# Designs tried in a protein design run: designed miniproteins, single chains. Part 44

Each design is a single chain, and the fold is of that chain. pLDDT is the mean over its residues in the fold that is shown.

## One batch from the design tools (miniprotein)

Design m1513
Fold by ESMFold2-Fast:
Structure m1513 (fold): chain A 64 residues (1-64)
Amino acid sequence: RDELLREIVRETKAAIDAAEAGNWEEAQKHIDRVVELARQLGASDENVAELRKTLTELMEKEAA
C-alpha cells in the first residue's frame, strides 16, 4: 500500500515534468499509470474518471 502511494507520487511528478518538457505522449503514459495505481488502491470508476480529468487539466495549464 505505501509502495503504491509512493509510485503514484513519482508518476504524477514524472507526468508534470514530461508535460513541461512538451512530451505529451510520455506525460499521458504517466497519467495512465497513476489511474491504474488508484484503481489498485480501491478507487471507484467515478473517482478514477475525475482523477484523470483533473490531472489532464493540470498538465494543460502547466504546459501553457
Scores: mean pLDDT 76

Design m1514
Fold by ESMFold2-Fast:
Structure m1514 (fold): chain A 104 residues (1-104)
Amino acid sequence: SMKEKMIELAKETKEKVLEVLEKAGYPQSLIDWLKKRFDEQIKKLEEAKSVEEMRKALGELAFTIQQLIWLAEIDGDYETAEELRKILDEFIEKFNKLVEEYKA
């Protein structure tokens, strides 16, 4: 189903983001908070009863990644910011393709 593919995409994106931050040496407290935040967004996606609710949950996940990009940029860590932006761009592209595929 579309929902199952969206959950898989969200889980994949979570793992990629966490790996980038861990390799970059970001604080464990931030990584632990982010794990909980992504798990909450994935739970909202699992509980979603409409395409609108799924879109909202995935939008919140995308915004969390955008906030991490801004944090990295503020810290002058432009390499980590660029890696996170690539992950975010791929996530948005794959999400939009899933929405278009199931709109027909």
Scores: mean pLDDT 86

Design m1515
Fold by ESMFold2-Fast:
Structure m1515 (fold): chain A 83 residues (1-83)
Amino acid sequence: SDEKRRRLRLEILVGVFALALAVELVFEDDKEKAIERAAEIVSKGLGIRKGVAKEIIEAVDDLEKAIEIVERAIREGLREPAP
């Protein structure tokens, strides 16, 4: 089913953001600081707007909310605008 494949892809995307946060939390006990660092890394690494990356990372503990944010961001454009 195309819907099941789309769902799996969205879950994989959220998993990437969750992994970035988990990596930062190994080295940083301040959750807000870890979120900010993870957002910067994902933004630079994947060419995603930092505000979008941060919003997804902040919602990573709520899979359904994180998926809604990812789907909205895909519609609005995930990529950083050209300078």
Scores: mean pLDDT 82

Design m1516
Fold by ESMFold2-Fast:
Structure m1516 (fold): chain A 85 residues (1-85)
Amino acid sequence: SVLEKFREKAKSAALIDLVEYLKERGQLSVDGILSLTIEELRALGLSRVQAEKVLETAKQSDSFADLLVKLGFVDEELARELEKE
């Protein structure tokens, strides 16, 4: 599955949990990320530094695929597959 490929490419289990959380809510988008607080991101297992980086990168991203590529989690093709699910 696309999530299986994401688990293999992602460097952090917390980032996988974040993607799964957003997918379950139908908010797998930049706006979905920007709706979360630093403390909510930390509750999903991200460090404060990781949470701040995710939010700042989301503000500079045109799409969720662009965000994941900029964060270095996945290649552009896999990120686009995640958005389509």
Scores: mean pLDDT 70

Design m1517
Fold by ESMFold2-Fast:
Structure m1517 (fold): chain A 63 residues (1-63)
Amino acid sequence: SKLEGAYEKGYEEGKRLAKAGVPLKELTQHISKKRKEMLDKGTPDEEVEAYVRGYVKGVWEAY
Protein backbone atom coordinates (compact mmCIF):
# COMPACT_ATOMS: atom_id res chain seq x y z
CA SER A 1 0.00 0.00 0.00
CA LYS A 2 1.03 3.65 -0.30
CA LEU A 3 1.10 3.97 3.50
CA GLU A 4 3.30 0.88 3.78
CA GLY A 5 5.62 2.27 1.07
CA ALA A 6 5.83 5.64 2.82
CA TYR A 7 6.72 3.92 6.12
CA GLU A 8 9.43 1.82 4.43
CA LYS A 9 10.92 4.90 2.71
CA GLY A 10 11.05 6.75 6.04
CA TYR A 11 12.52 3.73 7.81
CA GLU A 12 15.32 3.29 5.27
CA GLU A 13 16.20 7.00 5.20
CA GLY A 14 16.18 7.43 8.99
CA LYS A 15 18.24 4.28 9.53
CA ARG A 16 20.74 5.22 6.79
CA LEU A 17 21.32 8.75 8.14
CA ALA A 18 21.63 7.58 11.77
CA LYS A 19 24.12 4.84 10.77
CA ALA A 20 26.07 7.48 8.80
CA GLY A 21 26.59 9.32 12.10
CA VAL A 22 24.22 12.28 11.62
CA PRO A 23 23.62 13.72 15.14
CA LEU A 24 20.19 13.18 16.71
CA LYS A 25 19.50 16.94 16.77
CA GLU A 26 20.12 17.18 13.01
CA LEU A 27 17.99 14.07 12.37
CA THR A 28 15.13 15.75 14.29
CA GLN A 29 15.49 18.93 12.20
CA HIS A 30 15.73 16.90 8.98
CA ILE A 31 12.50 14.95 9.59
CA SER A 32 10.70 18.19 10.51
CA LYS A 33 11.84 19.73 7.19
CA LYS A 34 10.86 16.59 5.24
CA ARG A 35 7.39 16.62 6.83
CA LYS A 36 6.87 20.24 5.76
CA GLU A 37 8.13 19.53 2.21
CA MET A 38 5.77 16.55 1.81
CA LEU A 39 2.79 18.56 3.07
CA ASP A 40 3.69 21.50 0.79
CA LYS A 41 3.75 19.09 -2.19
CA GLY A 42 0.24 17.90 -1.33
CA THR A 43 1.17 14.47 0.05
CA PRO A 44 -1.81 13.06 2.03
CA ASP A 45 -1.42 13.57 5.80
CA GLU A 46 -1.70 9.78 6.37
CA GLU A 47 1.30 9.14 4.08
CA VAL A 48 3.32 11.92 5.74
CA GLU A 49 2.58 10.44 9.20
CA ALA A 50 3.55 6.94 7.96
CA TYR A 51 6.86 8.30 6.60
CA VAL A 52 7.61 10.12 9.87
CA ARG A 53 6.82 7.00 11.94
CA GLY A 54 9.11 4.94 9.71
CA TYR A 55 11.89 7.52 9.95
CA VAL A 56 11.73 7.59 13.77
CA LYS A 57 11.73 3.76 13.91
CA GLY A 58 14.72 3.59 11.54
CA VAL A 59 16.68 6.09 13.65
CA TRP A 60 15.78 4.21 16.86
CA GLU A 61 16.92 0.84 15.46
CA ALA A 62 20.24 2.31 14.23
CA TYR A 63 21.14 3.28 17.80
Scores: mean pLDDT 86

Design m1518
Fold by ESMFold2-Fast:
Parts: structure tokens; C-alpha cells; sequence
Structure m1518 (fold): chain A 65 residues (1-65)
């Protein structure tokens, strides 16, 4: 499941960009709610957004299978 999602993200840059953006919204909301005084670095946001986006894609792919 995760390997299939990663393959999709690697083969489709537009899909990757969308899921990274969705993952970023989730990460930013989580930081705002749980760590309101903490601003993550741009690198941390990018990395966490990619991981969260990949997890969202796995769930979506598994729901369609």
C-alpha cells in the first residue's frame, strides 16, 4: 500500500504537489493547535508535509481498492 502510494507520487508530479499541499495544511493546523508558540522551520514543514501527504494518498488509494 505505502509503496504503491510512493510510486504514484514519484510518477505524477501534479498529484504529488496536491497531496503535499494537503499534508502541509494538516501539519500547520496540528502545530497551531498543539504548539501555538512554535513555528516549524521551512525544511521541517516540507518534510512533514511530504510524509503526511503520502499517508493521505495511501488512505485514499486503499479506500478505492
Amino acid sequence: ASDQAIDRLLSDPELRQRYIAEGREVVEKDFKENFPGVTPSGGELTFLSLLQGGELLVRDVEAQL
Scores: mean pLDDT 72

Design m1519
Fold by ESMFold2-Fast:
Structure m1519 (fold): chain A 64 residues (1-64)
Amino acid sequence: MEEVLERAREFLRNIEAGEGPTPEQIEAAREAVRQGLADERVTEAVRKLEAAKAAGREAARALA
């Protein structure tokens, strides 16, 4: 449980530093949100990531 929270913090830190988060950090952040352990900043970052992925899928579909 603490490891999931620490990975979620690494996810937020990497985004703030301009580095792309690792797949493990993304999974940990989503898991923390699902368990209700994520703070407001992590929850918002996950929502923005999901919105960006949805926009990317729509753009890819328009190009196909």
Scores: mean pLDDT 70

Design m1520
Fold by ESMFold2-Fast:
Structure m1520 (fold): chain A 119 residues (1-119)
Amino acid sequence: MHTTELIKKVKEAKPEEQKKLIEEELKRVEEEIERAREEIEEINKEIEELKRKGELTQEDIRERVLRETGILLRLIGKLIDLELLVKASNLEEEEKEKFEKKIEELRERIKELAKLANK
């Protein structure tokens, strides 16, 4: 819902406002990636503590997988939405390439989170 509204706003906005809207959404996604890292690290600590106590159950493992998968899928969705936002904009090709490069950097950060989740 939110991202669809943002795409519409970008498409109807002046180029300077389009750039600002994309920059604000990029910052929001960066902040969500950092929160996701903290959440995955906390999930990993919970599992390690249960393992140390000999209290780790199959249900705990299932909940971990579901929580971590949900986080990663949300972030991947946010990247797709950002790519669509940049492509829908009327920005100069050079500015679009700069945003696309930033989106690739965020994708690499999400790949690192996926590795952290699989430890």
Scores: mean pLDDT 83

Design m1521
Fold by ESMFold2-Fast:
Structure m1521 (fold): chain A 98 residues (1-98)
Amino acid sequence: GRRVLELVREIPEDVLKEAGLTKEDVIASVEGGLRDMAEAARRGDVRKVNIYAIATALILSAAFNTEAAKLVIQAGKRASDLVREGRFDEAARVVEEA
């Protein structure tokens, strides 16, 4: 989550205004999505990890932050692999560090 949130803070305000959103709205939505991904990973729920990863990446893509969207998808994929291996705490950590 940390690296993704740093990138979201760099989004130009003019881009967000066209969508009727504030930077704070995008940050709050992304933080929520990343938290839900980490919680799903801790529970071993691969399906929900991927659903939350896609949803969070779509929010970032709508805000025109494709680098942050890519990081979320990569974190979701790695977390899913770790969950399949039974490594739930490590999967959650991958999402939190992303």
Scores: mean pLDDT 80

Design m1522
Fold by ESMFold2-Fast:
Structure m1522 (fold): chain A 72 residues (1-72)
Amino acid sequence: IADTLAELAERHGLHDVAERLRQAKKEYEGNDEKLAEALSDVGNELAQRGHEELAGIAYIAAGILKADIRNK
């Protein structure tokens, strides 16, 4: 999911956002809570830049990770 969002960001010319997503995935490997927070932060940034669809995808991904944490 984070990789897919990073690829979509690259296609839209948002190379900095794509790099942040890839770094967050590497840095927070095995820490779904921190990865979910990073995805929410990226979603906020995308929304501020006017990329509402990508922001929505980031928020959904963060929500899925948070829900998975509760089930473990």
Scores: mean pLDDT 76

Design m1523
Fold by ESMFold2-Fast:
Structure m1523 (fold): chain A 74 residues (1-74)
Amino acid sequence: AAAGLFGPPAEAAALLEQARADPATAEEHIARALALLDRLLELGERTLPPEELARLRAFYAAARAEAAAIRAAL
């Protein structure tokens, strides 16, 4: 896949897509996506090589920016 997403990152991305599709539940889906990524990042800091950890941090930063954009549109 172009994004290389699978497992928890793919799940977080799907939650953000749901937040964009349904403004009524956007905050709930955003909160779930960010909580999932926070947990993944915490585990990744303990287990991932530096290059993989950097990619996870970049994805997390992008997801937070996306969440902020969705919230601004509400």
Scores: mean pLDDT 77

Design m1524
Fold by ESMFold2-Fast:
Structure m1524 (fold): chain A 93 residues (1-93)
Amino acid sequence: SEEEKIIEETIERLIEITAKKLGVSRQEVLNDPAISGRLEQIRNLLENVATLLKRNTPASLAQAERYEDIILKIVSEEEHPLVRETLEKLRAG
């Protein structure tokens, strides 16, 4: 889906940011269990946000806001602009 593409592009960009920050290859980032686990957690939360936004009820929108807050607490300050951009794209769809 369009939401899946947005999320996958976001995860890809997070991998690139991490690889550049650590001075390692993309493959080395993906082979690190701590980093890959964190990326899976972020992906799952973004998928939940997308589903809740698409449902578009007052309760689902409130739950989406809670998940957005959790994502922003998990990601580093340097990753915030990318995550905020992703959340805006998900809200616009």
Scores: mean pLDDT 87

Design m1525
Fold by ESMFold2-Fast:
Structure m1525 (fold): chain A 107 residues (1-107)
Amino acid sequence: AQNLIDQLKSKMDDLDTAIQNKADISTIQSLADDLFELLDKLVKTMLPSMPNPTLFLFRVAAFKGEVFTSVRAAQSGKYDLAKRIMDSAKKLLNDIIAEVNASIKAS
């Protein structure tokens, strides 16, 4: 799980940097797709161990929604909006990581 968490943080930073630098939309989309794949791997690994699976899945869905909306804002040339939504998504990712770490510690 820790390796997936570290990869998620790294990929989130890569996506944030790509949006900030106004990278090609294909690059931004590719990074978002990689981020979602890593997140899906983390969810599949951790879901059976989560004390509150409904809350965990809610946070995951909210995070995916924010990332998706940020990517779409960037695709529309609204990079300032995309950056603000991405900052919100980072807070949701921190909540997901905190819940995963708490579950690991309880095990």
Scores: mean pLDDT 84

Design m1526
Fold by ESMFold2-Fast:
Structure m1526 (fold): chain A 96 residues (1-96)
Amino acid sequence: SLSEEEFEREVLATIAYIFAAIDKINAERSKDPELAKKYKELSELTKQAADAIDAGNYEEAARLFEEVAKKAESIGDTNTAKLFRRLAEEARRLAE
């Protein structure tokens, strides 16, 4: 069986990778060039955060999740912003 930390790491990384993929699709499908750019930046940051979780760099992942939350709010995606603030809290907990 996976340790609790290994399981939580895999769950956090998986959620972040899914959202990075969604943001990439939104960037490719967006007709607004500014919104497309913001989704591309969200996708890249979210993937960096997921990679940091996979590497066990939980403090870096928390910082990146907070940046994702701020960018999500800037495009009006309040639900994604709330989720990524929660993921940042979970990443900080894993760093303890």
Scores: mean pLDDT 87

Design m1527
Fold by ESMFold2-Fast:
Structure m1527 (fold): chain A 65 residues (1-65)
Amino acid sequence: MKVKIELDNGNVSEATASELSWATGIPEKELEKGDVIELKGDKAVLKGKTYPVKLPNLNGKATII
C-alpha cells in the first residue's frame, strides 16, 4: 500500500506502509487503506491509539492510499 505524507511545513512525499510502520511504530497490520494518521511531533495517532515516533519530530498527516 502507498502512503501520502503531508507535513505542516508544506512538504509532501510518498512512502510505503512498511516504511510508515517502521517510522511511527504502528504495526503494519493496523494500517488499512483510507486510514489517516496524525503526526504530532513525538507521537503518531491512528484510530484513537497513540504510538511513539522513531524518526525526528514530524508534524502533519499520513494517508494510506
Scores: mean pLDDT 79

Design m1528
Fold by ESMFold2-Fast:
Structure m1528 (fold): chain A 88 residues (1-88)
Amino acid sequence: PEPSPAGLAAYRALVARATPEQIAAIIARLLPVGEAAEEEIAAGGDPREAADRVIDALAEALAPLLSPEELAALRASLRAIADAELAA
């Protein structure tokens, strides 16, 4: 699976706009969410629900850097990738 053209454009916008400090802050926010998602899956939780939680947390962290349309495109692209991986 690959990002949609709109999702790729949103990713490129993020890379162009984000500072190293903003990237570090995003990583710090997402680390505990990612760890919780992995624990949820390991405990027999739904991987799709866990993926949605990570995608939602990422979108919240990126909201200052991306427009609502760019965030929606990135979210849709990430969900499509997660769905393809989980269907395998």
Scores: mean pLDDT 77

Design m1529
Fold by ESMFold2-Fast:
Structure m1529 (fold): chain A 94 residues (1-94)
Amino acid sequence: MEEFKKMAEEASKEAWIEAKIEARKVGDTVYLDMEAEGTLKQISEFGRLFAGKAYEKGYEVSIETEFEEEADLENPDQKVKVRIRVTVKPKKKL
């Protein structure tokens, strides 16, 4: 749990987003609930960075993004407030 919270903190820093992160573990699955603020490009970069970090450690990631406020899609550099829900599971051996 704490490991994935730290990974999310590192990925958010690298993507230049501001985020509050809460982590919950149920069985072998870790759920991260994040309140984040940044541009759509920065939020996408966070997802890419976090998924990469988790994959290298042997985990599969599912990321869902929900807009907390009305998004200005006409301005890609405008900050948007989003809720990011991350599901982390052990990677299946292929």
Scores: mean pLDDT 77

Design m1530
Fold by ESMFold2-Fast:
Structure m1530 (fold): chain A 81 residues (1-81)
Amino acid sequence: SMEGREAGREGRRKGEEGARLARKGDAEKGLELMKRGSKGALEGARKSETIEDIGAAMAGLAAAVEAALEIKKVTGELPKL
């Protein structure tokens, strides 16, 4: 579905930006974008009608995981959901 695919792509962009900000030492903004990205990607997965749409959502979730790992490097611990 278009909604699922768009949400997955948006989630990926936010996750990647969150990881970038965390790498620069901005764990707070990185966490905000990681949470927004993961929520959007997960909602996209629920609205997905095809494997390709789910694939986009999974890529978004993977980006959120990368952001969480970069936040851990700054704060010393994984962010809580």
Scores: mean pLDDT 77

Design m1531
Fold by ESMFold2-Fast:
Structure m1531 (fold): chain A 99 residues (1-99)
Amino acid sequence: NPGEKVREKILEMLKEFAKKVFGKELEVDDDVVREMQRLIATSEEAAKLANELLKKFYKETNVPISDEMSKGEVLATFINLALTMGFSVLTDEELPLKS
């Protein structure tokens, strides 16, 4: 099932991001996703790391993306993938997206 393979690759990417930003292997749940979302919004280092992992994911799934995503584009892409996996995400009011 092609859809199941894409979902498995999304989960693998989310797990790799969590391991790199939290320094430990975590099961990806709603709380972990929301904390990753906050880190991408507030940390240039986390946003760059997310961008590199998203580029790798899209290259492996043959989806063309820009090599230079803004922080807003990285956040929007991360949110879209998390929602595709059925995770709950933070709202714009819960994120400092305008700072």
Scores: mean pLDDT 76

Design m1532
Fold by ESMFold2-Fast:
Structure m1532 (fold): chain A 79 residues (1-79)
Amino acid sequence: SLEKAIAERTIAFLEALAELVDPEKAELLRKAIEGIRAAVAGDEKKLAELLPYVEKAAEYLRTEVSEETVREALARARA
């Protein structure tokens, strides 16, 4: 329940963020979303295939996304 709620909020945030970033980064975020969906569904094989994209998206969020863009994506995800 809580894990599903966290995953749903994370997906909403990443979907909102994908609309605010360059197309190549949007593609990375969409693959990360697929990885999170696979994790929630218990699809271990699909998660293993997409895990590198989830890791790359996390690195991108940590290093390249501005605070302003994060705030805008969070606002959209909560609406």
Scores: mean pLDDT 86

Design m1533
Fold by ESMFold2-Fast:
Structure m1533 (fold): chain A 111 residues (1-111)
Amino acid sequence: SMMEIQKKKKEAEEYFKKAKEYEEKARELSRKENELLQGLLEGKFEDKEKAKEEIRKLTEEVIEELFKYVLYLNKAVDIYEELGDYEKLIKKLEEMGLYSFAERVKRKLEL
């Protein structure tokens, strides 16, 4: 039914939004990790072991946020593939900067 299709499209949009939020969070955590790594290389920390431990924790947090990003991205992709709405899927992937993924989807449609 049209209502079921609209519901699934809304769910896919919400999953893309969540994926983007987790990707942005991972980027912010990665910036903090890189700042600490740079400070460690420049000898800015009196307690180097504490700085290394903070870097380890940030690395783990980045991995967790990237895992959520991939999870929600895949949920959104699966819905658009189920609906056969490849035009919107390609547009959303390009809007997210996932150009290689978008190109792969385009190639599957030409076969």
Scores: mean pLDDT 87

Design m1534
Fold by ESMFold2-Fast:
Structure m1534 (fold): chain A 64 residues (1-64)
Amino acid sequence: MVWSPEAQEALRELGKELSKIKKGVSLEELIEEIERLMPPEFEEVRQELIEALEKVYKEMQRER
């Protein structure tokens, strides 16, 4: 899979934002940041990342 420089940068920022979940950052703020970093042409990839983030957030809620 070949990613554009913009998509690669968004993935790095996603990793940083996922680390913030462990410190109580809201899911809505993380989704907004992902949407800001991903160009519209990557809408499907962006949606998959948002769904993965929602799943992680749900697991964090189960962990308490």
Scores: mean pLDDT 63

Design m1535
Fold by ESMFold2-Fast:
Structure m1535 (fold): chain A 72 residues (1-72)
Amino acid sequence: LEALAAASVRSAEAHPERAAEYLQLAGAAYFLAGKLEEAIRLYERAIELADPDSPVYAAAKRNLERARAALE
């Protein structure tokens, strides 16, 4: 999962038009690996780069809330 997350972050840098999508994928990979703080950071970055009316923005915002709720 760490390799997938790292590759997704690099893909975001190489493909700015899909950066939000790749950062959300990386966040999901860290979430599944139990690295909630890293997942939160990536979801926040995905939200910053995504268009507010996009499905990626909505999904990243929802997943951010879930990650924060899981972090005690």
Scores: mean pLDDT 78

Design m1536
Fold by ESMFold2-Fast:
Structure m1536 (fold): chain A 84 residues (1-84)
Amino acid sequence: AAELIREGAAAAEAGDYERARELARRVAELAAREGPAPVLAALRDEAVAAIEALRAAGELSEAEAEAAKAEADAQVAAQLARLE
């Protein structure tokens, strides 16, 4: 999971934001399938950092970055709710 986040950030820094989006989606799928709450929290924090780096680099608009962060938060919240 951490390797996919790191690879996604590297792809985004290289300007390959389509690959970065694909890798972020795969991380979200892994978190939904396998992650206990601490792993989900760590994945969310790394995803948010990567999204903010993309926004700062001009690869994402502010609206796209906010939508991506909201999606990451929603996915983590949904998984945590299932753990009760």
Scores: mean pLDDT 69

Design m1537
Fold by ESMFold2-Fast:
Structure m1537 (fold): chain A 73 residues (1-73)
Amino acid sequence: SELAGPGETLVVVTSKINGKTFVERLRLPGYDSEAIGLFVTQVVSKYGSDETTVEIYRDGELVGSTTHKALPD
């Protein structure tokens, strides 16, 4: 199953840059907001970001979704 199991958190970070899409996934045994934030930062730092979508799944359900676009300098 692509969704988190009971008690697990699945974090899916999608980075879109220069017409390419990169998806990284992190499974955690519980909810850890610091680990989630660090993981998002690592993915954005690795690939760069024109548009980043973060989805958080708990007990097989989508519980949070955010999308951020880079501002032009």
Scores: mean pLDDT 77

Design m1538
Fold by ESMFold2-Fast:
Structure m1538 (fold): chain A 84 residues (1-84)
Amino acid sequence: AEEALEEVRRAIELLEQGKSDEAVKHLNRAIEILKQEKNPDPELLKEVIREAERASQLAIEKNLPDATRAALQVLRVAKKKLEE
């Protein structure tokens, strides 16, 4: 989970800089890491993955404000529900 969260944090920084193509790469890496996670709450993991996929899609569409918001939601949900 922490490795995926670091990828999401990097994506947020890149989105704030307008570097959407690079941000998409980091979001896609986070999604792949999350899909490999063994988590005791699979529904929360699915929620985090869906938000990360939404952030990636919005970044592809150059909707930077909404992509950044979705990526921040991924980080908040994962930290509160999947991390200590």
Scores: mean pLDDT 76

Design m1539
Fold by ESMFold2-Fast:
Structure m1539 (fold): chain A 95 residues (1-95)
Amino acid sequence: SEMDQLLQQLDELLGRLEEALLSSYRHNFDRIEMERTVELLRRAVEVLGKVVDERPDHLDLLIRLAEMVVRIAEAKGYEELAKRAQELLEELRGL
């Protein structure tokens, strides 16, 4: 079903986002890696918005991951990426 496809896509995007954030603890997160991480977050937010009623547990997880993305971007001085991640976090909080 369309719902099963969206849920599978969400699980894949969350796994990729978690992997990117875990990688940030092992090496310095450069601007390109941060841009890719923010884009993964954006895609995960988009998919979750379509399936949030079926996956409320994933909303809490994605909020925590989004908070981490914001903190890392701010700590690195990537102000534009931090702002974009913050906007995505506020979209999640509105779900």
Scores: mean pLDDT 83

Design m1540
Fold by ESMFold2-Fast:
Structure m1540 (fold): chain A 66 residues (1-66)
Amino acid sequence: AKEKIKELLEKFKKENPELAPVLDRMIEALDKGASPQLILTQLGETAKHDPSFKPLYDEVKKILEE
């Protein structure tokens, strides 16, 4: 799950370069041992303030619910 989520974050960053600082922080957290569930929680919180993160949150949620 971690590798698939990391790949998804990298793809979203490539499509939305302006969001790269937030996404890089999340990728770094995964590399340092953060759980995929923690990333989902952080994305959900971020999406409440910036709706541009909602599509990414929905995709990560689908990966974790499969």
Scores: mean pLDDT 80

Design m1541
Fold by ESMFold2-Fast:
Order: sequence, then structure tokens, then C-alpha cells
Structure m1541 (fold): chain A 121 residues (1-121)
Amino acid sequence: SVQLTQAPSVTALEGGSVTLTNTVSGMDIADYVLEWLFQRPGQPLEPLGSINAATGETWISPRYQGRLTLSVDVAAQTGSLTLTNLTLEDTGRYYFQALKTGVPNPEVFYGPGTLLTVVPA
């Protein structure tokens, strides 16, 4: 069976950086586009970015360009999001999902989400 694993919670300092690493099992990660979404408390989901695991082709939301990096490790079956220059407004839930490439109506596999808490430095 397909499973996406995320850390349930992470704490980081304002002005610092954080890397959220997500693990994929039960599928070949190279066949998928990996997507990250963010939800602030009381706000709608917003897209952060995506990476094609086979090609490394990335899209980063304009709001996060210069602060957000996405990476994939095919051998380890992981996708990672790194966010720098953290602000208190980066506090919220970070969702990870996988969509199979080359399929007209791909099944979407969802991770449980990671709660990031950014604390004053």
C-alpha cells in the first residue's frame, strides 16, 4: 500500500531555517510530482510549490521565491521542503501530496501534515 509519512510537529526559531522531510513508501517516488501546501490557522490552503521527482523540474509560488527550496532524494524515497528567514506568519500546517505523472486523472496521495511552530528568537 502507498503511504506518505511526515513528522507531526516541528518547532523553529524566527529568522532561522527549517527542513521538512517527507517519506514515500509503497510506490516509486520517481513516477510522481510532489506538491506542498500550507494552511495558516483560520485561512484557506495555499500552494507552496511542486517538484517532478524524475526530472527535478520545480515550481515555487511567487510569494515564497527566494525563501523556499524543494528537493527529492529518489534513492531514499524522500521529498524535502526548506524554508529560510522564518517569520511568525510561517506558523501553520504544511501538507505533502503525490500525483502520478502521465495519468489523465491521477489518484492523489495525501500526507497527514506537519505543524510548524515558529517561536520568537
Scores: mean pLDDT 87

Design m1542
Fold by ESMFold2-Fast:
Structure m1542 (fold): chain A 101 residues (1-101)
Amino acid sequence: MDEEIAELIIKALKGDQEATKEVEEILKNKSPEEIARIYELAAKLAREDREIQLRLAIGYLVARLTVSEEKMEEAVKELEPEIPELKEYYEKLKANKEKLA
């Protein structure tokens, strides 16, 4: 179930417009925690595509931000060994959140 949605997200990030619309519709009815779980699974499935994996990790962090900052720092630590660029993107997201307030 979540794996099928994860594959759909990967297709959307590769430029599939139909997949993008389906993802938006599916994610509208899911909690931020469920969205984070799906993005995490998609990042694991996309291991061979570093750019897609990085974009998925960013999506995962954005979803976790709506739950708590503490859980987000934990998620960054878990993903950092596989995606070392994630820490830099997390710091940029944190800075941008203060500007959008």
Scores: mean pLDDT 67

Design m1543
Fold by ESMFold2-Fast:
Structure m1543 (fold): chain A 76 residues (1-76)
Amino acid sequence: MAEEIQKRVEELLTQARDYLKKGDEYEKEGNLEEAIKWYEKAMDLARQALELDPNNIEAAALLIRAAVGYVTLKKK
C-alpha cells in the first residue's frame, strides 16, 4: 500500500511538472488561453497528489505555482 501510494504520487507530480512547464511555455509565447488550460491541468494533478498525501510539500508547492499562473492569466 505505502509504495503504491508513493509511486502514484510521484507519477502525478511528474505529470503536474510537465503540465506546469507547458503552461509556462505557452505564457512565454503569449498564448494565454493554452497557458490557462495547462495550468488548470497541472492544478488538478497536484490536487490529486495532495488527496493521496496531504503532507506532501512538493504537491502543495506545485498546486500553488499552477494556481498563481491560472489566476494571474484569468484576471487579465
Scores: mean pLDDT 84

Design m1544
Fold by ESMFold2-Fast:
Structure m1544 (fold): chain A 70 residues (1-70)
Amino acid sequence: MSTVQQIRQLLEQAGLYIEQGQVQQAQQLVDQARELLAQSDAPPEVKQELQLEINQLESVVQARQQQLAL
């Protein structure tokens, strides 16, 4: 499996955890995806796409955590 495929699987699973209300588990998967992306030697275009997906999921995780803290 390529690193890009691993990152995509982590992000897909993180999305499912968010839907299930398991925000902490989703955060862990997003963090793992970011670490893999930083270590990957993927083309810049692919890295930009994955970085946008990571940023979007991270924003959702943070928003849900803030709602629970309020």
Scores: mean pLDDT 81

Design m1545
Fold by ESMFold2-Fast:
Structure m1545 (fold): chain A 77 residues (1-77)
Amino acid sequence: MVDTSGLSLVEAFKKILEYYKKVAEELGNEEAVEVFEKMLEMVERAEKRELSDEEEKEYLELMDKFVEYYRELEKKL
């Protein structure tokens, strides 16, 4: 389990993404790895600057895919 106690929402989310990316790599789910990697990249980008409308739309699409793969990986843990 990833302990997110005392972390900011962004920091907690990054740790969750890193954890599930590692789990996806261990399970050989390349599609899930790509989604989590892109999510991490987008979160890091958002910390440095405001996202464009197109980047925000991409982030929302990645969030939907993240939720789908997160549920799939949870069933295997």
Scores: mean pLDDT 74

Design m1546
Fold by ESMFold2-Fast:
Structure m1546 (fold): chain A 63 residues (1-63)
Amino acid sequence: MPLPLSEEQKEEVVREAVARGIPEEQARAAVDNLAAGRGPDPRIPPEQARLVAELAERRVREA
């Protein structure tokens, strides 16, 4: 599902995910995939991808 994330919102989601223990590279890849509406990246653990998705969705709803 494509998420309408700005560059600033993507960076904020990445920072929040890193603060929660997700490696920056994996968080950034997951955010980019969500913004593009791509399916899950098999290189990213499902639990980490799920957490990034929740953070991105909350960011969009809170804006």
Scores: mean pLDDT 75

